# Designed miniproteins, single chains, continued (2): the designs that were tried, part 85

Each design is a single chain, and the fold is of that chain. pLDDT is the mean over its residues in the fold that is shown.

## One batch from the design tools (miniprotein)

Design m7125
Fold by ESMFold2-Fast:
Structure m7125 (fold): chain A 77 residues (1-77)
Amino acid sequence: ALEEALELLREADRLALEGAEALAAGDHARAAELLREAARLVERAAELVEPLDPELAALLRRAAEAARAQAERAAAA
């Protein structure tokens, strides 16, 4: 379970970086897609971590919400 959560977080980090690069390039549609995908992976990781570390799970859920909010802002631009 923990190994699966770590792999999801590594993938989410890559997608978030690509999303930030897309925002810098002015590609708002691509940024929104990448950031939403990153948020989904972080939320999945939070579910896997919650039985072991509920505080970390709460932080991950907060990070996923922040990524979704950023994606909505990108899509609205």
Scores: mean pLDDT 86

Design m7126
Fold by ESMFold2-Fast:
Structure m7126 (fold): chain A 60 residues (1-60)
Amino acid sequence: SLEEEKKIREESSKEARKLAEKKAEELKKRGIPITVELSEEILKEAIEYHEKLFEKKLKE
């Protein structure tokens, strides 16, 4: 149902956000400055993770 898809999308987005935050935190701990390029890379990885999770949860 559309309602179930919305819940799955919400969950996937939340998990992707946590992944991005974790990566940013690790870079910060290593003293690596988060440049615009790194921010874009982290965002792209989070988007890909979200898409994969969404598809995986839809199949369950």
Scores: mean pLDDT 77

Design m7127
Fold by ESMFold2-Fast:
Structure m7127 (fold): chain A 55 residues (1-55)
Amino acid sequence: SRGQELSEKLMQAAELVQTDLEKAEELAEELRKQGWDSAADFIEEGIKHQKEKLE
């Protein structure tokens, strides 16, 4: 289902934000293209916070 796919992608995004920021950004872009703007915004916010912690 679409809900299951979204949940799986959000779990993947949470891991990627900690391990691979470039892939996390790519996943956010994919979700935005699919019309899940709120999910993409959430991932982008996580990426921003992670980058701030690495400074």
Scores: mean pLDDT 80

Design m7128
Fold by ESMFold2-Fast:
Structure m7128 (fold): chain A 73 residues (1-73)
Amino acid sequence: SELEKELLQKEITLDMLEIGISAGELVLERAKENNKPQEVIEAIEKDIEALKKEKEEVEKELERLRKEVEEAK
């Protein structure tokens, strides 16, 4: 099923985004510990927020796709 393939692809995308957010948070912690310039800190925070917003969108798409897969049965 194409819907099941799309669901799997979105689940992979969600996992990748979760890894990216976790990696970003570790980079942010290390940047703060190393007293990096405020501009660097703010740039990392913005990147993390962008990933979090993308994650929310993918989670909504996954909910929709799960309903479509259920309805297709």
Scores: mean pLDDT 86

Design m7129
Fold by ESMFold2-Fast:
Structure m7129 (fold): chain A 71 residues (1-71)
Amino acid sequence: MQATVIRVRENASGEVRAEQELVDGEEAYKWALKNGKRLGRADASWEVYEAELPGERPDERERLIVALPVP
């Protein structure tokens, strides 16, 4: 079964603020739009990345899904 790990990364610090595993039935992009802004508090720009689960390959890569500015 395939799973995608979504990390919400604060753009200014590069720090991971939230992480969620998505499995069958939910698109990473939709989750990011709904939750990325909510998880961004105060004044911050957020980037949401899609990543594969660790353990299969040593050179995992994150792909930018959407950049979310905090209003």
Scores: mean pLDDT 51

Design m7131
Fold by ESMFold2-Fast:
Structure m7131 (fold): chain A 87 residues (1-87)
Amino acid sequence: SEAERKALAQDIFNALSYLTADELIELAEKAGIKVTRGEPLLWPLNVYNALLKASDEQLRRFIELAKEAGLIRVDVVDGKLVILPAT
């Protein structure tokens, strides 16, 4: 559902909140997600909005790249996907 997709985007963004905006943008671009750069103070918001607008394929690639880079852990708890920081 769209609600589940938005929840997933929020969860991954929250799990990566310890990264700089530049690191988040680089990760998004590697996943094929285009992020508006513009005003630097808005970069975290621009990343969040880009994740919300990303296709399911792009969002999945973003999560996989973050996992492969050791930035997050992905667990399944009671049949639900849980995204956590790597620490």
Scores: mean pLDDT 80

Design m7132
Fold by ESMFold2-Fast:
Structure m7132 (fold): chain A 50 residues (1-50)
Amino acid sequence: MAKSLEELIEKLKKDPSVKEVTIKSPLGFDARKKALEIEKATGKKVKIEY
């Protein structure tokens, strides 16, 4: 079972040592939407790696 995006965001908000997050996403998934939601919620920079 997959962890929810909300759980990931909550964990990132509580860890000030993390400045940048990299999401590994194979072609065809909604990686961009997830990256935008994380950036908006946490204020951290998100990169997508294919």
Scores: mean pLDDT 69

Design m7133
Fold by ESMFold2-Fast:
Structure m7133 (fold): chain A 113 residues (1-113)
Amino acid sequence: SPVEEAIREAVKYGLELGIPKEELKQFLISTVTMLSQGVYDRELVERLRALPADASRAEIEAVADEVAARRGMDRRLTRVYAVLLFSLLRAGIEPPLNVDLERLEKVIEETLS
């Protein structure tokens, strides 16, 4: 599933950024739940859509860091969120996500193991 692949990438990236496993798990479960309800950061999505489809990780990080700084958000978690959103946009997937939330929670937990 492209959604499961995007989540695995976001989990791995969050771990590389040094986010604690429990914090990353809770953040991603909350985020995918909100995305399943069509709730997402519209400014961040619009800015990510403006990037080329082959945008580098550094270009995604730059967008995330600007949004986080302006709104007083956690920079590492905002980077994870941006990477997840960009992966979904590249796959042609737009919220609301038509997904099994229980399955996605298991994918998050398994990838953190």
Scores: mean pLDDT 89

Design m7134
Fold by ESMFold2-Fast:
Structure m7134 (fold): chain A 62 residues (1-62)
Amino acid sequence: DPELEELLRLAAVGADVAEHPELAPLDLDGDGRVDGADLWRAFDLDGDGRVTREEALAGLAR
């Protein structure tokens, strides 16, 4: 989605959650702003690779 793509780019450079509420879940620090570090951290865990997330959970739930 082109709009989501732009929102993710804004989050990478530090986007304000008030302007982009869709990014709120990516704000792991809960400071009301999404930074690139949080963006990649959330993306790696949430990621498109649900398999990667699933395997991580499987290891922890072991």
Scores: mean pLDDT 55

Design m7135
Fold by ESMFold2-Fast:
Structure m7135 (fold): chain A 75 residues (1-75)
Amino acid sequence: MSKEELEREVLASMAIITASVLKIAAEKAGDEETVKKAEELIEKITEAERNKASMEELEKLLEEAKKLAKEFEEK
């Protein structure tokens, strides 16, 4: 595994973990809207990883996951 491949995998893993944790938290809170958004984001991250998306795209997805999680926590 190259350093770039490893960094890409780390970003994808961080994004999927962030979105998955958010989905679980939203399900426990009964926030169906946030669950749906988290599921859509998980699908986008999985697709990006499968298609070997750029580092920039993976970083964008991670930031989207972090933003959604922050919005949920501020409710």
Scores: mean pLDDT 82

Design m7136
Fold by ESMFold2-Fast:
Structure m7136 (fold): chain A 89 residues (1-89)
Amino acid sequence: MPTPEEVIEELEKEIKEDPSAEKYNLLGGVYYRAGKYSKAIEYYKKAIELDPLYSVAYNNLAGILGSLGKLDEAKEYYKKAQEANEKRK
């Protein structure tokens, strides 16, 4: 069974060869599950930087911000997620 550390190592290798918003988002998710919110936020932001219409990363960012009590920022990112999803046809 892969450990979180093994999943991180695998994703980092894959990102080096073929970066994608999905891979950065998956890496952010692993850090989020490990309680490393600062790292999770960093990688979700990298996903958005690579693909500004990647709604999943905006939703995940909003979720973390909401859990940290930053409700106004969370609301804004949920709105951006919805807008990104609507623009992606």
Scores: mean pLDDT 82

Design m7137
Fold by ESMFold2-Fast:
Structure m7137 (fold): chain A 86 residues (1-86)
Amino acid sequence: SKARELAEKAIELAREGKLQSAAKLIEEAVKAGLGEEVLEVLEEEAKENPKDVDLLYLISHLYRLLGDEEKAEEYLRKAEEVRREL
């Protein structure tokens, strides 16, 4: 699906250290009405890679764009905790 392609590209960009580019891509996906579908792909990837700090930051950002501030803060906190362990 287009949402999966966008999510996979965002994950690739984040893993390359291009987190700002990844964030812009998910912002584009939200504007296209694909935010919820992209979120599902990112959350599935996070279950497989629970210590991927950049992925957790992307999920936090996407939840904020979707108006779920509580979930955005939860994922941001998790990302910062993992970053402190590294």
Scores: mean pLDDT 86

Design m7138
Fold by ESMFold2-Fast:
Structure m7138 (fold): chain A 70 residues (1-70)
Amino acid sequence: LSEVQKQVLRAELAEMGVSTSLDPEKAQKAIQEAKELLAKGDEEGALKVLKEHGFSEEEAKKIVEGLKKL
């Protein structure tokens, strides 16, 4: 990820109420996989992927809610 992409990702997560020091590349991959699962209607799969990549259950729920608004 470029420096700009890392900053954008951190800003998006902060907008969703998530403050994390996770590796930006891992975070971006988890979010992309969660978006694909949500597009298929698999909310539980999206939460699981986010948690497997280091997000807490609370953070994963906030991200899923944020992604649904897109």
Scores: mean pLDDT 77

Design m7139
Fold by ESMFold2-Fast:
Parts: sequence; structure tokens; C-alpha cells
Structure m7139 (fold): chain A 84 residues (1-84)
Amino acid sequence: SAKELANEGYKYFEEKKYEEAIELYDKAIEILESEGENASPFMIASLYTMRGLAYKKLGKYEEAEKYLKKALELDPDYEAAKDA
């Protein structure tokens, strides 16, 4: 499930395996976006935020900004994206 992929991605992020975390976040996002209106915008925003933070950890600041902006577009009040 998307939630299981997201949780595995969070684990890789904590292990500083940022590229592997990004791949898992991408798979989770793809599943959630395929669910359309049934997908939680909050969960999608959180995954874009974690993806952006992973790119930031890799020193890829332009990519990080792109995904953090995407998270804010999905949920402008999402606190983690504002703090990133």
C-alpha cells in the first residue's frame, strides 16, 4: 500500500539512504495520485515534503524547492513544508 511504501521511505530517510527514500516516496505518491479524489491531499503533501527534504539532504536544492512548492500547492497550511 502507499502507506507501507511511505513508512519504508521514512525508514530509509532516517538511515540517510536518501535516494532509496525518494524512490519509495515516488511509488507511494503514484499510488495516491491514481486514487484521485479518494486520496488524502494531506498524505500526498507530506510525501512531497519528505521527497523535497531528501533532495535537500543530497544538496539538490533546486529539486527540493520544486517538491516543497508542490506540497504547499496541495495543502498551503501544511506546517512541515513551511518549516522545510
Scores: mean pLDDT 77

Design m7140
Fold by ESMFold2-Fast:
Structure m7140 (fold): chain A 82 residues (1-82)
Amino acid sequence: EPSEEEKKEKRKELLKEELKKKGFSEELAEEIVELIEEGEKLALTDEEAAIKKAEEIAKLFEKAGRFELAEKIRKEVEEVKA
């Protein structure tokens, strides 16, 4: 039914909502979602650059005081590298 573009937009909205549920501000959640979208686009052309975007997201979680979420992202990055 929805276009691929609309599906991506809904997925971003759901992710933003989950981040807000975990206590992130709307502005910070939006920034994280944008970095994830950039990482997904890069994964199609440059996997290493996509991994660096994931590391930026982890660093953003650390700046927000969410160290557990930052470690989870870094662990996922290491699993992709392996």
Scores: mean pLDDT 74

Design m7141
Fold by ESMFold2-Fast:
Structure m7141 (fold): chain A 71 residues (1-71)
Amino acid sequence: DPGLEELEKEAKELIEKIKKLSKELTEEQKEAIKELEEAWEAVKTEGPSPENVKALLEALEKLKELLKKIE
């Protein structure tokens, strides 16, 4: 699924961007990154399901909101 590959790319880029903008990661940022990585691994190991994809999108959106607070 090209859409799944694009989500994986977006997740990796977002994590890298937060690490570049933050001199030190906050506990909230570390937690959000962990949640995103866990959601992505679930999709990778179990395959994409409506539940797994929703969890991935929710984690990704949470990380985007944390990025907005830094920018």
Scores: mean pLDDT 76

Design m7142
Fold by ESMFold2-Fast:
Structure m7142 (fold): chain A 58 residues (1-58)
Amino acid sequence: MSLRELADFLGISQESVRRALELASVNPATREALLRELRELGASDEQLAQVEELIASL
């Protein structure tokens, strides 16, 4: 999943997504909250794994 795809999925800007991922990379509670929200919005396990890879790459 790209930053653009994630931004479209969450309905926010790519800059907001980048900041959220940066916070998730240093804060486990933020990471869990983001992944939970994505699951509630209908993200697949595959898409969630790609988001975790994006967080890990930061």
Scores: mean pLDDT 79

Design m7143
Fold by ESMFold2-Fast:
Structure m7143 (fold): chain A 56 residues (1-56)
Amino acid sequence: GLGVDLLMHEAGLSREQAEEVIRLAQAGRYEEAQALLAPHVVLSPADLAALAAMSA
């Protein structure tokens, strides 16, 4: 979905990494989603919630 494509394009994540970030964010596990992003980008919990919503 759009959130996966955005993470791959903007953060340089693989599809598998982007899908895992979206999955964690959709489950409300924002701290774990952010840990996967930490080497690339820092997103607020609100930004992670928005990515999860765009990918639903």
Scores: mean pLDDT 75

Design m7144
Fold by ESMFold2-Fast:
Structure m7144 (fold): chain A 58 residues (1-58)
Amino acid sequence: SDLEEGLALAKEGKEAYEKGDYKTAAELYRQAARLLAPVDPTLAGIAAAEADKLEALA
């Protein structure tokens, strides 16, 4: 489901962030935000905000 896929991408984004790969983390959180937007707008907003922060660091 889009919810499960979005949460999985957010988890991968966190793992990339923990490795210091901010560019990959931002891309994964951005993908998570897109998948989550129609099913959980609140989680999508959180994922998009994380992507925005990480894009500034990349």
Scores: mean pLDDT 86

Design m7145
Fold by ESMFold2-Fast:
Structure m7145 (fold): chain A 67 residues (1-67)
Amino acid sequence: GAMEELKKRLEEQIEKVKKAAKEFGVYEEVKPYIEKAEEALKNGDFETAEKYLKKAEKIILRAYLAK
């Protein structure tokens, strides 16, 4: 169902965020947010999972844009 598909999409997003964080050298900074997103996802709290993934993505974006 839609919830199962959303869960799979968020799991894939977590893996992409992990890869990007390693590529831009910010894995240790984003790790707590990734762990909170994974915990929220396991609890069925998809809104909280997305919230923490967005926080991790902002850190990655800042690293990418840093000069």
Scores: mean pLDDT 85

Design m7146
Fold by ESMFold2-Fast:
Structure m7146 (fold): chain A 60 residues (1-60)
Amino acid sequence: MTTLVLKMESEEEAKKLAKILEELDPRIKVEVEGNTLTLTSPLSVEELIGLVLRAIGELL
């Protein structure tokens, strides 16, 4: 199990990123608290970071 914590600039950005990540890979469990995202998944740290970077690209 891999757990990654991300802090976004705003709660709205955190919610948008959470939605994109859930659409990219259903194995990612996303929990949102304010502007903080907690990601839990059986994916490797490398794979999870790659998906996060892709999701951030979709926000831009």
Scores: mean pLDDT 82

Design m7147
Fold by ESMFold2-Fast:
Structure m7147 (fold): chain A 68 residues (1-68)
Amino acid sequence: SGAEILEELKKWAESQPEVTAKLEGEDTLVLTFGEKGVLLMIGFALRGIGEPLLEVKVEGNTLTLTKK
């Protein structure tokens, strides 16, 4: 399910430097990237775009992944 994908992405983000992960309710994962986290942000955005159950939004250094 989309919720399981968000939990997996949150766990992956928690293992990485320069990124902070926050679940907002059960439908949305917000990732905030430090100034050296640009490549990580691109990687997460590409992974999110590849998931048919997720919508991806990029704003500055913040990536929002929402369950459809």
Scores: mean pLDDT 82

Design m7148
Fold by ESMFold2-Fast:
Structure m7148 (fold): chain A 76 residues (1-76)
Amino acid sequence: SNKEKAIEYAQKGIEALKAGNVDEAIEYFTKAAEYLSKDPELDLAAQYFRAAIYLAKQGKVDEALNAAKHALEVAK
């Protein structure tokens, strides 16, 4: 399902971000947001992952990690 694929990519993104692999985390969060955007009920979670991407690009790694974790909970 779109939700299962999004959760898989989101978890990989969170692990990459924790390891300091910011570019890899951005790629995974982008894939997670793309899968979530395919379902209107999951659009809010997609928006939170886009916020995490924006924060990661700004070098705000801790804020990006918090946004991604919140997005993952909302996607549940």
Scores: mean pLDDT 85

Design m7149
Fold by ESMFold2-Fast:
Structure m7149 (fold): chain A 91 residues (1-91)
Amino acid sequence: GEFQQKFEAYLAEHDKSELLALVPQPVLDLLSPEEALRLAFILKEGLVSEDMSVSEFLELLELPPEKQQELLELFEVKPEEPVITLLAKLT
């Protein structure tokens, strides 16, 4: 979709190692390189709507349910909480 096309275009113009440096090590250990780069892209470009939930954000990352659960447990956030609650813990 549109998000995937923008993500791929962004990766073509940016250093992947610098993008991965934006992601905390515990999250890097959980995510695949592509998933971690997608997270870094969203964080760097501010692609999060202020009315978005944590659940909607994790769906945007295209994470499998098991990784979504592990990420929620890692940051002690609930899927129904505002995404800003999760983002504050990622910075």
Scores: mean pLDDT 79

Design m7150
Fold by ESMFold2-Fast:
Structure m7150 (fold): chain A 76 residues (1-76)
Amino acid sequence: DEVLRAVLQAGIDEAERLAEDEETRKMVEKGREALEKGDLEKAREYVEEAINLLLGDPEKLAAVAEAMIAAERAAE
């Protein structure tokens, strides 16, 4: 699914931009590797873990969500 790939890519890119700790950066790196391998289910899992690590910062969480929503709209 090209839409799912675009959404996951946007989520990874924004989470990478906002990541301040090693654990979040590690999840972003794993998500990017999964996307490069075409494993969309694993990429989604890592994006969800990165988002979960951002739950303490509502502004960062909103930015990732907005990037993913924008990518979904653009891919359709």
Scores: mean pLDDT 80

Design m7151
Fold by ESMFold2-Fast:
Structure m7151 (fold): chain A 62 residues (1-62)
Amino acid sequence: SAREEIRRLLKEGKGYSVEELAERFGIPVDEARALLSEAFRELWAKENGIPKEKLDEAIKKS
Protein backbone atom coordinates (compact mmCIF):
# COMPACT_ATOMS: atom_id res chain seq x y z
CA SER A 1 0.00 0.00 0.00
CA ALA A 2 1.02 3.63 -0.40
CA ARG A 3 1.17 4.05 3.39
CA GLU A 4 3.60 1.14 3.80
CA GLU A 5 5.83 2.30 0.92
CA ILE A 6 5.95 5.87 2.26
CA ARG A 7 7.13 4.51 5.63
CA ARG A 8 9.89 2.55 3.88
CA LEU A 9 11.01 5.64 1.94
CA LEU A 10 11.17 7.75 5.12
CA LYS A 11 13.21 5.00 6.81
CA GLU A 12 15.76 5.29 3.96
CA GLY A 13 16.30 8.95 4.90
CA LYS A 14 15.55 10.34 1.44
CA GLY A 15 13.88 13.70 0.89
CA TYR A 16 10.49 13.66 -0.85
CA SER A 17 7.99 16.31 -1.81
CA VAL A 18 4.31 15.75 -1.06
CA GLU A 19 3.54 16.45 -4.74
CA GLU A 20 5.99 13.76 -5.92
CA LEU A 21 4.43 11.21 -3.56
CA ALA A 22 0.91 12.16 -4.69
CA GLU A 23 1.85 11.68 -8.37
CA ARG A 24 3.77 8.44 -7.68
CA PHE A 25 0.82 6.79 -5.90
CA GLY A 26 -1.98 8.44 -7.88
CA ILE A 27 -3.57 10.04 -4.82
CA PRO A 28 -4.59 13.62 -3.97
CA VAL A 29 -1.92 15.93 -2.55
CA ASP A 30 -3.88 16.31 0.71
CA GLU A 31 -4.02 12.52 1.12
CA ALA A 32 -0.27 12.22 0.42
CA ARG A 33 0.41 14.94 3.01
CA ALA A 34 -1.71 13.13 5.61
CA LEU A 35 -0.01 9.78 4.92
CA LEU A 36 3.46 11.35 5.06
CA SER A 37 2.72 13.12 8.36
CA GLU A 38 1.31 9.94 9.92
CA ALA A 39 4.24 7.82 8.68
CA PHE A 40 6.69 10.38 10.09
CA ARG A 41 4.95 10.37 13.48
CA GLU A 42 4.93 6.54 13.53
CA LEU A 43 8.63 6.38 12.64
CA TRP A 44 9.51 8.99 15.29
CA ALA A 45 7.48 7.13 17.93
CA LYS A 46 9.18 3.83 17.05
CA GLU A 47 12.67 5.34 17.29
CA ASN A 48 11.82 6.90 20.68
CA GLY A 49 10.06 3.79 22.00
CA ILE A 50 6.71 5.58 22.32
CA PRO A 51 3.38 3.95 21.36
CA LYS A 52 1.40 5.97 18.80
CA GLU A 53 -1.44 6.39 21.33
CA LYS A 54 1.02 8.16 23.70
CA LEU A 55 2.58 10.31 20.97
CA ASP A 56 0.43 13.40 21.64
CA GLU A 57 1.29 13.25 25.35
CA ALA A 58 5.03 12.92 24.62
CA ILE A 59 4.98 15.84 22.16
CA LYS A 60 3.24 18.12 24.68
CA LYS A 61 5.86 17.28 27.34
CA SER A 62 8.80 18.02 25.02
Scores: mean pLDDT 68

Design m7152
Fold by ESMFold2-Fast:
Structure m7152 (fold): chain A 69 residues (1-69)
Amino acid sequence: SEVQELGRKLGEAIEAGDLEAAVEYARRLIEVDPEGGPTILRVAAREAEELGRPEIARALRELADEAEK
């Protein structure tokens, strides 16, 4: 599915430390799945923290918070 493919690309961007790509894929995830997307981003933010990518983790949490308003 598109959600699974975007999730995979987001994970790759996080592992690579690519903030711009991570934000782009995260925004697309919210667009295709507005209800489930924020939860996916919060899980991805935890993974980013575990991988030592705190800037990406912060960006993903901010996007999730904005999408839930």
Scores: mean pLDDT 87

Design m7153
Fold by ESMFold2-Fast:
Structure m7153 (fold): chain A 60 residues (1-60)
Amino acid sequence: MKEEIEKFRLELAKKVAEAEKAGDKEKELELLEEALEEAEKRGDEKLAEGLRKAIEALKK
């Protein structure tokens, strides 16, 4: 489970970084929102909290 969560976080970070490099703020936001939904379903409260803050920062 811990390794699966870490792998998910790494893949998410990679996809978000790629969207950021492309300047696609909307795609980056969509990726973070989808990841938040997945983290909430898995009960990963720490990841969900981090994702909520990242989404809020992007909306500013």
Scores: mean pLDDT 75

Design m7154
Fold by ESMFold2-Fast:
Structure m7154 (fold): chain A 69 residues (1-69)
Amino acid sequence: MSDVKKLRDDAKMMDDGAKRSDDIAEELRKLGTPEDLKSAKMADKSRDVMIGNKDTNTKKADDLEKKLK
């Protein structure tokens, strides 16, 4: 069960990271300079990566738990 816990903890960490990256991107877009807009795009990319990792880890945890039922 520790593997399931680790996958769920990792998924939560990625979800929290994605939300933080989204907040940063919104703040940078509000500033509106070309440099800030580039940084916002980088934050958007980081958010997408973290969401993908969250989904992958959640699916792995669900699959593992289902095998234990």
Scores: mean pLDDT 81

Design m7155
Fold by ESMFold2-Fast:
Structure m7155 (fold): chain A 94 residues (1-94)
Amino acid sequence: MEEEFERLVERVKELLAQGYRVIIGTPSIKQAERVAERLREAGIPAEVLKEFDVDRAEQLLSTTGVLVTTRELARELYPLLKERTKDKIVLLEI
């Protein structure tokens, strides 16, 4: 659990350093909030998206680089956001 989370943090840092934006899909909004909190503790400015909003998701990815949401929302948002960007987006599901 902790080891898996440490790997997630390092993976996100590597992706951001390479110029990627990251969408993280979690099993629930509660887990999304916990993941975002832990990322912020690690110095990564991550934001949680609680409802379907493509424009807000695009804005948050542009400003923070990391968006955390549910797996369902992440799967729906990912192809739409790739269409709106330079194809430098990664979807991570946990």
Scores: mean pLDDT 82

Design m7156
Fold by ESMFold2-Fast:
Structure m7156 (fold): chain A 72 residues (1-72)
Amino acid sequence: MKPALTPEQVSRAVKAAVDAIPLSPQAAVHLANLLMRDPEPTEEQLRELAEKTGVSVETVRAAFDAARAAIA
């Protein structure tokens, strides 16, 4: 059981990710949706996000790390 992220936490996390990694608006929306669905995304989910947004998997991982740090 994991605590659900609030909309404020998701907004803060996405802002931190965008500030650290230059993401397109569409990539930021996909990142927000994934964080709301699963705050601990799998490697497969990160690869799917990278494919949808056209960025590298490494870029997506860095964005998620920045997002998680902002809400820790």
Scores: mean pLDDT 74

Design m7157
Fold by ESMFold2-Fast:
Parts: structure tokens; sequence; C-alpha cells
Structure m7157 (fold): chain A 83 residues (1-83)
């Protein structure tokens, strides 16, 4: 299910963060947020997008160009908070 897929991606993202792979973690958190949104779990979707933004910001600190991904996720997160 989308919910099970999202929970798996969150765990994979947490492991990527522990390894310092912030780009992978950000991508996996963003995918989890999308699956939570599709499942109708908007609270968990927002939390996953928050984690994706923080991971992409850490990737950016290490020189990875993530500004576009951050901006899009911040926009999506704010849209969901208005629902």
Amino acid sequence: SDLEGAERLVKEAEEAEKKGDYLLAGSQYAQAGWLYERAGDLERAVRAYDKAVEAFKKAREKGVPTAGAIKELERRREELRRR
C-alpha cells in the first residue's frame, strides 16, 4: 500500500541520514511525503516533506545544488498546511 511504501521510505531515509547521504535521504523523504499524501495522511506527508527539506539543506551545505528541490517542497508543504 502507499502507506506501507511511505513508512519503508522513511526508514530508508533515516539510514541514509545516518550514513551522511543527505541527498538520498532528502529524495526518499520527499517520495514518502508523496505516498502519504496519496494515502490521505496529510499530517505525515507534511512531516516527511519537512524532513526532506532539512536533508536537502544539509546536502546543499556540502555543495549539492538542491535549491530547486527545497523551494518546490516548501511550496508543497505550505499548500498541504492550508487544507
Scores: mean pLDDT 87

Design m7159
Fold by ESMFold2-Fast:
Structure m7159 (fold): chain A 71 residues (1-71)
Amino acid sequence: MIKAVLVSGLSKEEAEKLKEELEKKGYTASVVNRGEPSVVVTGLSEEEAEKLKEELEKKGYKAEVVDVSKL
């Protein structure tokens, strides 16, 4: 099943920078604003989404694995 990772609690500048860093690593990332700037990474397997979440949490980000159908 295709999963996504949502990173929330960012400033606009942090969201844009994170998007660029993830795109350089080959991820499909978008900046979204739903009351606060956030980054969504889509097109991931469940294993890839869990790995990315753990890497982002180690860097101090708030990251969640979500189903693409619930975005």
Scores: mean pLDDT 78

Design m7160
Fold by ESMFold2-Fast:
Structure m7160 (fold): chain A 92 residues (1-92)
Amino acid sequence: SAEERFRNRVALVLLELFRLLAEKRNWTPEQMTTLLQKIYTKAPEIYEKILEIAREAVERIEAGEDRMEVLKEALEKFEKLLEEFEKQLAES
């Protein structure tokens, strides 16, 4: 279905963003997985925002925007959410 195709595209964009972030931060796949698990359990609202970034990226790419520019902006938004998560952990 169209819904299944959209969900698959969102999942692929998420995986690409995770890979790009891990490469930029020089993190292992295990470090990335551990971080995502912590976000999911300790800050589900931030996890939801990460999913929304990927969803918006897919919608923008399908609307004809440049893929590399969309992914660059999505990665920047993802990094800002990580800074928000780190601040929440420091305040706890």
Scores: mean pLDDT 86

Design m7161
Fold by ESMFold2-Fast:
Structure m7161 (fold): chain A 66 residues (1-66)
Amino acid sequence: SMMEELSRRELELYERALSADPETKKKLLDEMMDIGVKVVEEAVRRTIYKLGLKKGDKKLIEEAEK
């Protein structure tokens, strides 16, 4: 799933950051923050999609696909 892929990528960046120089570490942490935003966005979208499926509401499903 996208959430699992994002979590795996964040862990990979974290492991790299542990032994990185300060400048590289800052860049890796900035990328991790961007992933964090995408994780929240995906969680919201997935909730709307599941709600649409349970209700049979095509408009909610379409909204989640944006």
Scores: mean pLDDT 76

Design m7162
Fold by ESMFold2-Fast:
Structure m7162 (fold): chain A 73 residues (1-73)
Amino acid sequence: LSEEERVEIEVALIDMVYGLGKAANDLRTAALEVARLIERSTSPEAREHGRKVLDELLAQASPEEQAAIRAAL
């Protein structure tokens, strides 16, 4: 895989996790998986995309879920 192909795959995985989390109404698990993808990524572009997705998940989460996510990060 080229670096460009890897970035495309990492962005697609982040978007997939977001979509699945919303469909399952499990924003906590989705946020933790996005955070893991950010930690494993060596791409600034993929990490920045992941942070935006994580922020969107946190904005949609309840205060209790937000506290649980922040404690697990």
Scores: mean pLDDT 81

